# Ledger of designs, part 39: designed miniproteins, single chains, continued (2)

Each design is a single chain, and the fold is of that chain. pLDDT is the mean over its residues in the fold that is shown.

## One batch from the design tools (miniprotein)

Design m5325
Fold by ESMFold2-Fast:
Structure m5325 (fold): chain A 60 residues (1-60)
Amino acid sequence: CSGLTAEQAGLAVKAADVLVETAPDVSKASAIQGICKQLKEDPGANLEKIKGLLESTGVL
């Protein structure tokens, strides 16, 4: 997750953990990469989306 803030990187890891837990066949590295890409494209909008997703899954 190069180019992300510590907060964004932490959320990417948390989101990846949720994805791996719900779909164990998905690699954690692949999940982190996908989330990091989304956060880089639009940090403001995608950060809120990720927080909402984590909140709805009970992680955040």
Scores: mean pLDDT 71

Design m5326
Fold by ESMFold2-Fast:
Parts: structure tokens; C-alpha cells; sequence
Structure m5326 (fold): chain A 72 residues (1-72)
């Protein structure tokens, strides 16, 4: 079935909490699992991953290359 709004809200809350705790590897793993489970779209996946890498100081070009290497 389609993911519910509650499931998407839970994913957003968990990602935000992990980022707040500076648990970036756990946040990346959680986002990867949510995408694999079909809870988030590819666009939401790209946005979430870009936000985390940007917080770690990666350039826009590096972030694009990293995400494209994972999705491809």
C-alpha cells in the first residue's frame, strides 16, 4: 500500500532527531532504509541526503556525485 502521512511524519521526525544528535551515519542508514521500503520518494531521498551532506560541509557538486553513485 501507499505510505501514510503518519509514516512520512515519523520518518521526518526520526531524521531530524538523528541530525540533532549528530548521528549522521545513522541518519543516512535510516533514509536509505525508508527509500528501500518505499516510504519516501526518490525526490524526498535526494533532498534528505543533500541536507545531511551539506551539514557535513560537502559541496553541491560532491553531493550530486555521491547521490548519483548510490541511486545508479
Amino acid sequence: GSPSSSQIDQVRSQIADLIRQRRYDDAISYINQAYRDGVITQGQYRAAMSAIYRQQGYSSDDIRAIIDSIIS
Scores: mean pLDDT 79

Design m5327
Fold by ESMFold2-Fast:
Structure m5327 (fold): chain A 71 residues (1-71)
Amino acid sequence: LNAGDAKAVALVTLEATVDGKTYTGTVAFLADTAEEARAAAEAAIEEGKAALAKYEPHIKLRVLSVEVREL
């Protein structure tokens, strides 16, 4: 998917706590529709949480917001 061809974006703001330090970042998911952008973001969040729980349980991940916009 080219950014110029995308018609929707989902912005996920995450908070990760590692060794008592907290980090905040935003990840963008581009899609042709708002529904697809949201679905991609939600799938990535669930997969990421599952992977962290299995492989790095000392890292606490929290989803602060999910914002979906049409471009």
Scores: mean pLDDT 79

Design m5328
Fold by ESMFold2-Fast:
Structure m5328 (fold): chain A 71 residues (1-71)
Amino acid sequence: MPPEPVTVTVEVEITDPSSPLYGHSVTVTVTVSSDASAREVVDALLAAVGKKDPEMAKAFREQLARQEKRT
């Protein structure tokens, strides 16, 4: 049987104080496979945020890119 799809509701908040959207949050719901990788989940979340609020998606992508530079 294919893995059961999981519906995930996530509140995405901009925590980067240098962002013009600092302190703004958006709630998105995505359906992913229960065996989905972290990358697939992040991609689905970014797509859902972009559909609801494209400026929030841009700010969140910038925040994630800055966070990755620390790892």
Scores: mean pLDDT 74

Design m5329
Fold by ESMFold2-Fast:
Structure m5329 (fold): chain A 63 residues (1-63)
Amino acid sequence: MSLAERIRRRAEAAGDRVTLEEADRAIRERTTQNFQRLLDAAARAGLSDMARATVQTIARLFQ
């Protein structure tokens, strides 16, 4: 399961529509911009510390 799919499942469980929409976009069109938008949305939604650690790691790769 990809990172975007994992974030999508967490967003769905939390009822976070914005992060869910960005996850769907990133799954369909795998661009750096779409992944960055997904990570920003997940961070704003206050998803778990594990999600924040993943956001930090990937933000470092997609500068």
Scores: mean pLDDT 63

Design m5330
Fold by ESMFold2-Fast:
Structure m5330 (fold): chain A 84 residues (1-84)
Amino acid sequence: MKEEEEKERILKLYKEAKEKLLAGDEEGAIKKVKELGELGKKSSKEVQLFAQQQLSLLAMLAYLLGKEKVLRAANEAANSLPIL
């Protein structure tokens, strides 16, 4: 199912963003956050909600690590999703 494939791709981008963030690669983390947000925008409401959840987790992690640029990118990506 295309929706399941999109969720798997979002989860992969989440894991890649988290790995880069934990490694201190803020630029790489921001790139993955933006890719995740862009994929979410093109997807169904269910996949968009899943993307927002992953972006919220990344924002929380960035906040805890003091990575303000990544926190901002994650919040901007989440807020750009056309969710109700």
Scores: mean pLDDT 83

Design m5331
Fold by ESMFold2-Fast:
Structure m5331 (fold): chain A 87 residues (1-87)
Amino acid sequence: TVEELLERIEEIGKKIIEIDPSLKPLVDRYIELAREMAKEKDPMMREILLGMAHIIFGVMRMLTENPEAKALIDELEELIEQLAASL
């Protein structure tokens, strides 16, 4: 469900912050965008929000040197794409 995907995104985000606390502002914004996308009724606005999340994903992946954090960031990207497909 949409609720289960959002919960999983928040759980993975928390793990990323535990590994690399410097990513917290980016992870928090990514989670906010996922929640905004889930509430959005306009498909065009959902695509814009998803695009913003993709940009943050790229930045997070570039900024961290920790391979475990990179793997979790990749999992966030897969989950948000599943969320978008479920709306």
Scores: mean pLDDT 87

Design m5332
Fold by ESMFold2-Fast:
Structure m5332 (fold): chain A 95 residues (1-95)
Amino acid sequence: SELARLEARDQAVLEEFRPQFEELAEKLGLEALRAFGEAVRPLLDALAEENADAPLEEQLDAAIRFLEIALEGLRRMAEGVPLEEAVEAMRRALA
């Protein structure tokens, strides 16, 4: 089944990114993560709207790319980059 194959890929990707997000969460702390989550929500909403009518495979590819860009943003914050600059870099990468 095509759907079962896509679901398996989704789970594999989430399991790959989970430990990286958890490590950054521990390094940055809950308050910084909350601020990041709130700041990136409009970017995620815009991406979801843009891909609403796209094939499921393209929606999944867009979601994976967003996770990679978000992970890089969190890494930059962990290195001392301010939230606003990290989010602006993500916005440019998604354009």
Scores: mean pLDDT 79

Design m5333
Fold by ESMFold2-Fast:
Structure m5333 (fold): chain A 64 residues (1-64)
Amino acid sequence: MTDLEKIYEAALEAARKTLEAGGSVQEMYDAARDAVRKAAEELGIKLSDETVNVIASLALHEAL
């Protein structure tokens, strides 16, 4: 699994977990963004805010 795949998987898991807990679409998006940032920091990868937002949006769309 590539580092980007690990980041995406973390975002997808966070979005799905938020949905299962009865969270809103906004809460799913915020959870996915937080997961992307955390995973990127743990992997030592610097992502732009735009890239974080794109990954989080894709994960949210897949989780729905």
Scores: mean pLDDT 84

Design m5334
Fold by ESMFold2-Fast:
Structure m5334 (fold): chain A 66 residues (1-66)
Amino acid sequence: SMMDIQEEKINQVESIMDQSNYDPAAFKAAVRDMANELHDRGIPLSDIALTSQRVADIYQEKLAEL
């Protein structure tokens, strides 16, 4: 489902955050790659924007815990 693929992609970006030691450039590239793949799969731009914001919020929360 659309929700399942979004959760899978969020988990992939979180994994990249951890592997890159929270490097901003790596995070930005991962979000772009996620957005492109969701768009290619026909996810609406409004939902891609919400998913991208959710991942950005997770990134900010993780940085605050460091």
Scores: mean pLDDT 83

Design m5335
Fold by ESMFold2-Fast:
Structure m5335 (fold): chain A 87 residues (1-87)
Amino acid sequence: SLDLSSVSSAGKEQEERGKQAREFAEKLEALESGEVEEVSLEGVVRRSALESFIKYLEEQGYEVTIPELKEISPGVVGFKMVIKKKE
């Protein structure tokens, strides 16, 4: 059995972030390798985090489109995003 009692709250959050980052990295690798033409993401994040992430992706040579954006609470947005390779 996996004993999670030895993991601090901060460590557990790091593991969950690592899992999400790996899953997203795999999708981006599929886009870069040409296995997929686009990657679709949806979620709920802080608006500032979404804006920073879009800038990051554009700097990496991706084209980002946001077909849906809804403010759920002040500074928190629900989004749908489509990422394509620009070249």
Scores: mean pLDDT 70

Design m5336
Fold by ESMFold2-Fast:
Structure m5336 (fold): chain A 60 residues (1-60)
Amino acid sequence: TDEEAFRTVLAEIGETLPESLHPAWEQITDDALARLREGSPLAEVMAQALARIEELRAAY
């Protein structure tokens, strides 16, 4: 399913992040999954989550 595919992508990205960034990544993941469950389009939710993760990486 779209949610399962998205969870897999977020998990794979989490594995590439330093441990110090994991709490922020978990919050981004939780927010994204909540938005999906509230009926937001997958493409929009994915784009927003990926943008937040890249901002997190850039600030590291």
Scores: mean pLDDT 82

Design m5337
Fold by ESMFold2-Fast:
Structure m5337 (fold): chain A 100 residues (1-100)
Amino acid sequence: MPSVLEKVRELVEEAKERIKKAKTAEEALEIIRETVEELKKLLSDMSPEELAEAADELLELVILAYELIPFSKEEEEKLKEILQEFNDAVQEQLEKMILE
């Protein structure tokens, strides 16, 4: 079976291909949200180094979306909320590691 990092890279690469085909910011936000939810399911199996790599992969996806698709201010705020949900989940996982 693929490693956790291989799963992360596969999820993000699939999301990047979907972003390249997306025609609206709403479609891009849906793709990013779905990707974040799938990544969140993998967080409990990740080391701190793997968490950092997953965050970097997500950042590359977001940068690609901004390069290809124009976002309104309302859509940028929705994107910030999605990214905050991911950051909160990563922080919670790191706190659990410190306590274990």
Scores: mean pLDDT 83

Design m5338
Fold by ESMFold2-Fast:
Structure m5338 (fold): chain A 65 residues (1-65)
Amino acid sequence: MEELLEKLRKKIKEAVEKKDAFSLAAVIVGLASLRTAALSAGDEETAKKFQELLDEAQKALDEIL
């Protein structure tokens, strides 16, 4: 799990550095799906971690748009 979160964080950072709104939007969609899956599985702790990263990605997207 931590490895996946770290990989997603790196993708967000890379997309922000490149001003790549499309890649950042794709990561946002992926994170939203992962959060929903975690909630459906009853893993609220993991869902919160995905939500935090989703919030970071959405804020970054707003800043580059």
Scores: mean pLDDT 81

Design m5339
Fold by ESMFold2-Fast:
Structure m5339 (fold): chain A 93 residues (1-93)
Amino acid sequence: SERERRINEAVREMVRAAVEGGLGGSLEEMERRVRRATERLARASGDRELAERWGEAALHAAKSFRKHKEEFDEGARELSEAVLKVSKRLEEK
């Protein structure tokens, strides 16, 4: 049905925006897109409370993933620096 298509389109946009934001895209753009998708979902479903809960859950999950990715990227940088220091010491022997 047309209603089901609109619901599915809103959910897909919400998930896409959250994934892109979680992977390091613009936080402002992610929040704007998720809020817009939440409004579309509220209108299509007729259930604003459910739509708002889904939007908040998507934003929370994306921000949580982004934080863990940033911590991983820091660790990877520290490891790279340590490897370079070891390589230099081996070249000097």
Scores: mean pLDDT 81

Design m5340
Fold by ESMFold2-Fast:
Structure m5340 (fold): chain A 83 residues (1-83)
Amino acid sequence: MEEAIKKIIEKMKEDGYKNIVIFTEPGLEGLKKAVEYAIKNNLKALYIPTDGDKEAEEEVRKYLVELVSKTGKVIKLEFIDVS
């Protein structure tokens, strides 16, 4: 947990964003909800801790692309491997 939080904070500092929401709910449905929340609230970036579930990450990326195409909103999505 501590190491995961540290990696996310370091990435946030590197990218210069101050209004980032860190998603903590696991699973594909939780990840989709985090993306929907970020789009609805006009967030600039969303950082998600991950344990390396590449299939779930790819599904979430596809969902984000669909929402971006429908809304015209631009958001940065990054998965941070904390395994």
Scores: mean pLDDT 69

Design m5341
Fold by ESMFold2-Fast:
Structure m5341 (fold): chain A 84 residues (1-84)
Amino acid sequence: MLEDAIAQVLDAVKNKDYDAAIQIVRDMIKRDLADGFKITDEAVKALKSQGDFQQAQQLVSTAVAEAILQSARDLGLEDVGVAP
């Protein structure tokens, strides 16, 4: 579930376990690949709009938080994140 994934990402970020946080995001993206990226886009927006995740971003380097989202794009998912 999205809520479970967000909680796990927040815990990993709080523990500075960025590899675990990235892996959780990658697992969500791989699952969404067959579904046309809708869940991945929703998950990215939810993670950014959640108050707890916003605080985690402030505690963690913005570059690290963005790297988690960029890993989706590096997998060839251009529909992930905020379009310029």
Scores: mean pLDDT 52

Design m5342
Fold by ESMFold2-Fast:
Structure m5342 (fold): chain A 71 residues (1-71)
Amino acid sequence: EEEEIAKKLTEEVKRLHEEGASPEEIRKVTAEYSKKMKTVAGMQKATNRASKEVSPIQAAAMAVANAEVQL
């Protein structure tokens, strides 16, 4: 379900952020989760949840990945 994917994305991004992952790594993970979602709304929800737990740079990388995969 979309909410489960959003939760997994949030957990994965939080882990990467704590480990000091690059924006490129966050973007790749977000893109992989985007492929598992069929709706733009669902992916937007996942990105918003994860963005609350990461730095501004990581949040920007996630937004770019979400936009690239959804469009």
Scores: mean pLDDT 76

Design m5343
Fold by ESMFold2-Fast:
Structure m5343 (fold): chain A 71 residues (1-71)
Amino acid sequence: MEEIEKLAEKFKKEVEEKGLDYANSGYIPDEYRERIKKLEEEIRNEAKKAGITLSDDQIRELASKKLKEER
């Protein structure tokens, strides 16, 4: 997770330096997406073991929140 956070920080810096809005441009590094995807799968597995059902949107929101907490 700390490594994903470093990628997110690098991504933000690149946006600022190049004057690009990556959210609007659709540019997301594949390495960053793969790491987020693995984190989402871990959360999904935890939810299944706990007997709760989460939507893909809820899983993604939890993954994003976890990254913020890992500052």
Scores: mean pLDDT 62

Design m5344
Fold by ESMFold2-Fast:
Structure m5344 (fold): chain A 62 residues (1-62)
Amino acid sequence: MLTIEDVIKGLEKAVETESLRKALEAAKKAKNVDEAGKGLSEEIKSAEDADKAAVAVYEAAS
């Protein structure tokens, strides 16, 4: 299961746009992946792990 810490770590590594920066900020306020995913559900739904979730968010923002 993806943890919120895994998602934050991936987003920090990939943050290059304002959209990703906002996603990272929202994830830091969330207590779990489900809560963070409420704002990023379309991007995260297809991901299997934190690395893939971060890539999906980055690709959506690109």
Scores: mean pLDDT 57

Design m5345
Fold by ESMFold2-Fast:
Structure m5345 (fold): chain A 117 residues (1-117)
Amino acid sequence: RLEEFVEQIRRGVREDRTELELDEEGLITHISFSTDPARLDAFAAFLEGLVARARAEGTPAETAERLAEQFRTIAEAARRVAEEEDDPAAREALLRAAEIFERAAEELRRLAEEARA
């Protein structure tokens, strides 16, 4: 799982491609993102919208928790790709992407806790 996301992110950096694919349960099956700052800002806004929609639609605790776990795994994958990146700007963008996913994961975890209460 982690190594799969590492390879997807590594490929996305090479191809300057942003992609997110979800399955029928709303879980991530494919992820890549550009290291371009403007495109990364747009992706961050998209993730904020995804979390807001999950809260508004009453996403089950189990689904929110599983998505949070995937986001944490993606953040770790981004950090690993950043370690092997020679371009300082791309490395900084990858670390910023990791922080974006960590923040989204934390909000989804809180949503899961609220849904159980």
Scores: mean pLDDT 79

Design m5346
Fold by ESMFold2-Fast:
Structure m5346 (fold): chain A 96 residues (1-96)
Amino acid sequence: SEARRREQQEVSRVIGEVLRFIGEAIQIELEVRREGLSIEEAKKRFNKVIKKVEERIKELEKKGADKEHIDLFRTTLRSIKEMQKELLKELEEKEK
């Protein structure tokens, strides 16, 4: 049905957006580990990604989007925040 196609297209779009945000966070971690990106620059880049996810959650809530879609972005936000926390802890351990 047309409704089913629309739902599938929306799910694919949501998954694509989530993967892009996670990819941005992974790229920051790789640049820190491989290219010597500073702790301060890493924090700035993580904060930009976090803000984008938070703004997207607010937009979806205003539009009355499906709870499952909103929850997926909320899970993504928690994952990105945890990635930042783990990376910062690892960098602090290297500084003695």
Scores: mean pLDDT 84

Design m5347
Fold by ESMFold2-Fast:
Structure m5347 (fold): chain A 73 residues (1-73)
Amino acid sequence: SLEEIEAEINKLLQETQEAAAKYLKTKSEEDKAKLKAKVKKLVAAAKEDPRLSEENKALFEESADAFIAYVEA
């Protein structure tokens, strides 16, 4: 259902923000790996959202991939 998809996306958004905040403080490889995992999971969940166009899903995935590349640099 849309409510289930929305709840999962909101949960993953919060978890990703928390992971990003932690990585910015620690700069540890463990926290970087956790952040990357959360970003990838968020992208997967967003792709299940029928309210998003295919173009917006692709743009979101591209933006997430660019962010992961930036974090890995």
Scores: mean pLDDT 84

Design m5348
Fold by ESMFold2-Fast:
Structure m5348 (fold): chain A 62 residues (1-62)
Amino acid sequence: MEAEKKREEDIAIVREVVDSALASARAARARGEGDSSAPQLNSSLSTLEQGELANEIIAERA
């Protein structure tokens, strides 16, 4: 019961952190900071890196 609640809370936190990070990255990009000349191949790398970060947060909380 409570273990499932904790899991849902952890997932919610991870989602919030990811959302905040994405919002910050988008804001920084709009500000003109960061590389904006990445082909679609590089997009896969960003997605992979974000997945790894999310996994680390989950592992830390698990």
Scores: mean pLDDT 62

Design m5349
Fold by ESMFold2-Fast:
Structure m5349 (fold): chain A 90 residues (1-90)
Amino acid sequence: LGEVFFTDLTKEQALKLIEELLKNLGKPVNLREIAEKFDVPYAGEAEEKVIVTQIELIVDGKSFRIKSVEEAEKALKLGKPDGIRMTYEK
C-alpha cells in the first residue's frame, strides 16, 4: 500500500482531482499526470501506474472519506481544503 497527500489546491482543483480519481477508481492511473492535468503539485513517490483504493478530503482540519463527487461537494461547502489524502495499491 502507498499513500500520497495533495496540498496547495483550490476548491475547484480539489473537486476536479477527486472527480478524475473517482472516474478511474479501480483502474491503473498515473498520479503525477492527473495532478499535472489540474495544476496540483505532486510530491508522491509513485511514478508508475497505481490503483487508488481510498480518497480522504481534509477541510478546515476535518477529515471526510469520499466515495462520490456529491460527498466532496458537501465537504467543500464547509471551508477551505487543506488537502486530499489518497491510499493506493501497485
Scores: mean pLDDT 83

Design m5350
Fold by ESMFold2-Fast:
Structure m5350 (fold): chain A 92 residues (1-92)
Amino acid sequence: SIEEVLAEAARLTREAVELALKGTEKDFEEANRLADRVFELVAPYLSPEQQARVRRMLEKFKATKDPKERAKLLEQMMAWMAHELLARQAAA
């Protein structure tokens, strides 16, 4: 279900945020991997236009080096995806 997918995506996003804040190179790479996994889980439920927006958010996240800014970008990406999918579910 969409709710189960969003719950798993939120869990992975929390892990990625914690890793982003730790600031080691290994944690940086793992946070990038988890962010990609979040997108993979949610992508089947997104329109092509929504997928393109999330890809742009991921590109900005991967290009960002500051740990606190990276954490904010992950939280913003997850919040946007959750809002879009729940709004669509409520409209259906």
Scores: mean pLDDT 84

Design m5351
Fold by ESMFold2-Fast:
Structure m5351 (fold): chain A 60 residues (1-60)
Amino acid sequence: SMIEEAREILEDAAEKMKDLPLEEVEKYFEDFIKEMKEQFPEYAEEFEQLAEEELEKFKK
């Protein structure tokens, strides 16, 4: 599913960026989600929720 693929991309990005400032990770997630919403507006709410969930995992 598109949501599953997006989750994998965000998880991979978070792992690669784990030593970077939170601000850099937040910006990457924001830019990625904006692009995904543009391509798949029907999943906009799911993408927003996914980004929030993955960012909270990164903060821990």
Scores: mean pLDDT 80

Design m5352
Fold by ESMFold2-Fast:
Structure m5352 (fold): chain A 85 residues (1-85)
Amino acid sequence: DKAAEEAQKYLEEAQKYLDLAEKAFENNDLETAKKYLEEAKRYLEKANEYIYKIEDEEKREELAKKLEELIDRYHKLQEEVLEAE
């Protein structure tokens, strides 16, 4: 399922940018953290697009759950960055 492969790839990219945003936030680099959060959001949106194209229901549910976890992480970090301003 090529849609599952693309969804997995975009979820991995979103996680990488969330990790980078978290490190930037820990270093008090709020502008860099915001840029990485913006990139993470774009990859989360792409992952969502491909997840809904997955034909295998079990795989779709698995990756949708991972997407929800990363979206929650994104929102939590975004709130922390906004509170730090």
Scores: mean pLDDT 88

Design m5353
Fold by ESMFold2-Fast:
Structure m5353 (fold): chain A 56 residues (1-56)
Amino acid sequence: MIDELVAKGEEAVEPLAEIVLTSPDGELRDRAAQAMVELVGREKAKEIFLKKGAEL
C-alpha cells in the first residue's frame, strides 16, 4: 500500500499525510511519515502535516 503510493510520487502526498495523522497503527504512521519525507523533504512534509492536522 505505502510502496504503491510512493510509486505515484507527489500524487501520494495527500493519502500518506492522512495515514500519518489518522492511522491508529504507529508502525504504519512511521512508515508513511518516512515516505513523505523521502518524497517532498522534511520541511515540506512538516508543513503538509500541520495543514492537514488543522483540517481534521
Scores: mean pLDDT 71

Design m5354
Fold by ESMFold2-Fast:
Structure m5354 (fold): chain A 84 residues (1-84)
Amino acid sequence: RKPPTREEIRQEFVSLSEEERLELVDQMLENVEQALRGSRARDLYRRALEHLRRARDHVDDPELTADHLFRAMDLLREAVDRDR
């Protein structure tokens, strides 16, 4: 599978219901908190958590939710690279 583009991910998030967006953000928060416990890049995971919490606070705005999720994803990629 080719990874989805940033725009494809944004369109998917915008197409989700508010309840679906909230569930997805809550799942990401749980996964990131778990990853933080074993990581050397804890600062990057904490910043990602901050953006995920902002996404959760703005789940009624699908575009703003997507923006915060992309910021969190960028930080998570950097954290994974630093843990290698």
Scores: mean pLDDT 78

Design m5355
Fold by ESMFold2-Fast:
Structure m5355 (fold): chain A 90 residues (1-90)
Amino acid sequence: KPDAAVDKELSEKYLKKAKESKDEGLKKALEELSKGNEYSSKGDYKKASEYFKKASELFKEIAERSKDDIESGVLYIASGVSYTVSKILS
């Protein structure tokens, strides 16, 4: 069982970062990541898995359109981590 307190803290952190983001794509990706952690904290691993998968897809789309190699690399890592968590929880 994932640590529900850690998942709740991460959900709140990602939601705050989403509200601060000026990039609409990144904002949406962080909102989906926040929802994944929110549902994981409640023990709804099926819902959490779906949201982490959506976050993974959004991070990958942003990475593919980024003209900055460092930004693209970080976003691909975020996509891969979100995808792996989705697979573990499904």
Scores: mean pLDDT 78

Design m5356
Fold by ESMFold2-Fast:
Structure m5356 (fold): chain A 86 residues (1-86)
Amino acid sequence: SLEEAIAEAKKYAEEIQKKYPNVTIPDEVIRRVVEGTLGDRGLMRAILEEAAKIAQEKGKTEVTPEDIREAGRRLGLSDEVIERIV
């Protein structure tokens, strides 16, 4: 279900924050990624982790939709998929 996918993505975000402790991923960003990936666990984890890495590289404390868009591009996702996750 969508709620189960969101709960799983929040667990991924907690694991990612242990690796990038100065970066948070807002609940609204997590929700959009889950909805846009249709709950694909592998893809949503990859997008969230790459976005947190990008935010850290930029010296930011929070993942934004712009970081999700850049993460999608780095992962080789199509423009159609990227528009669904931001």
Scores: mean pLDDT 88

Design m5357
Fold by ESMFold2-Fast:
Structure m5357 (fold): chain A 100 residues (1-100)
Amino acid sequence: MSLEELVEEIEKLNAELKEYVKKNGEKDPEGTAEYIIEKLEEKARELEEQGHTRLAAVLRRTALEIRDALEKGELTVEKAIKMLESSTEEIRRIAEEEKQ
């Protein structure tokens, strides 16, 4: 898989997770957080197995930040969406660096 294809897959995942947060986050914040953490950690494992350790580290960090915010009672729908958007921007930045 090309680096561009991997970035597109991660962007698609983060977009799907943002929609899940919008639909479920206010009704079930704990279950919503666990779902997105699971999906991010699963994708990070796949990336690590393929040697994309920097991209995997971004997704693992995002999952840890979401878990930390949930445990502190600070996780909102808006905050979770912002974390996923920040993750996407960092993935794009790393991909651009690796093209050089």
Scores: mean pLDDT 85

Design m5358
Fold by ESMFold2-Fast:
Structure m5358 (fold): chain A 93 residues (1-93)
Amino acid sequence: SLEEKIEEAKKLYDEARRKVAAGQPLTPEERKRFEEALELYGPYVAAAMRILKEKGRVEEVQRAMREGRDPFDYLTEEERKKALEEAEKILKQ
């Protein structure tokens, strides 16, 4: 499912970030998966941030993101579904 793919993409993104921060280079396979993850995860994060702006929680979420948290963690189940639908639309454009 798209939701499962986005969760996998987030995990791959976080793992790649951790490796780079530790001074470890990504393998060609890891770089490919990271790029694929960014294509899927980027639009989802943008949609999630838009929903959170509508809730007036952008500043709190931006602070948490700097601390390594995902805006996804601040969405309700219904809001996550809306973010997935928006991400799908962005990916089709």
Scores: mean pLDDT 72

Design m5359
Fold by ESMFold2-Fast:
Structure m5359 (fold): chain A 50 residues (1-50)
Amino acid sequence: ATPDQIKEAIKVEKALVAEGYKPPALGDILDVLKQAKTNDENIAILKQKY
């Protein structure tokens, strides 16, 4: 993963934690980000999946 992809994944992880969700592994977040969706869409997918 690129440094920019890792920074984006960390932002998504922090958003999930702020809402009281258990964050998935960073690799799982990166796999969702590969779909080139907005952060809001990626957060919604991760909440549904985990």
Scores: mean pLDDT 71

Design m5360
Fold by ESMFold2-Fast:
Structure m5360 (fold): chain A 69 residues (1-69)
Amino acid sequence: SVLKKVVERAKKLIKENKPSEEIKKKADELINAEDQDAAIEKLKANNSDEELQLITAYVILKLAEELEK
């Protein structure tokens, strides 16, 4: 399953990097954004590649949790 593999990689990245609560907050803000394209562009402009990778990993985990409800 593509979803299972993507979730596994996201979990590994989070475990190895132990990102800040700010990264989790940014992921939550992206998920709840009314204009997701604008939110993505803002994140790209204001965060490093490493930060974007961690934000994306948290988005994947949150969406996977929602899908299992």
Scores: mean pLDDT 79

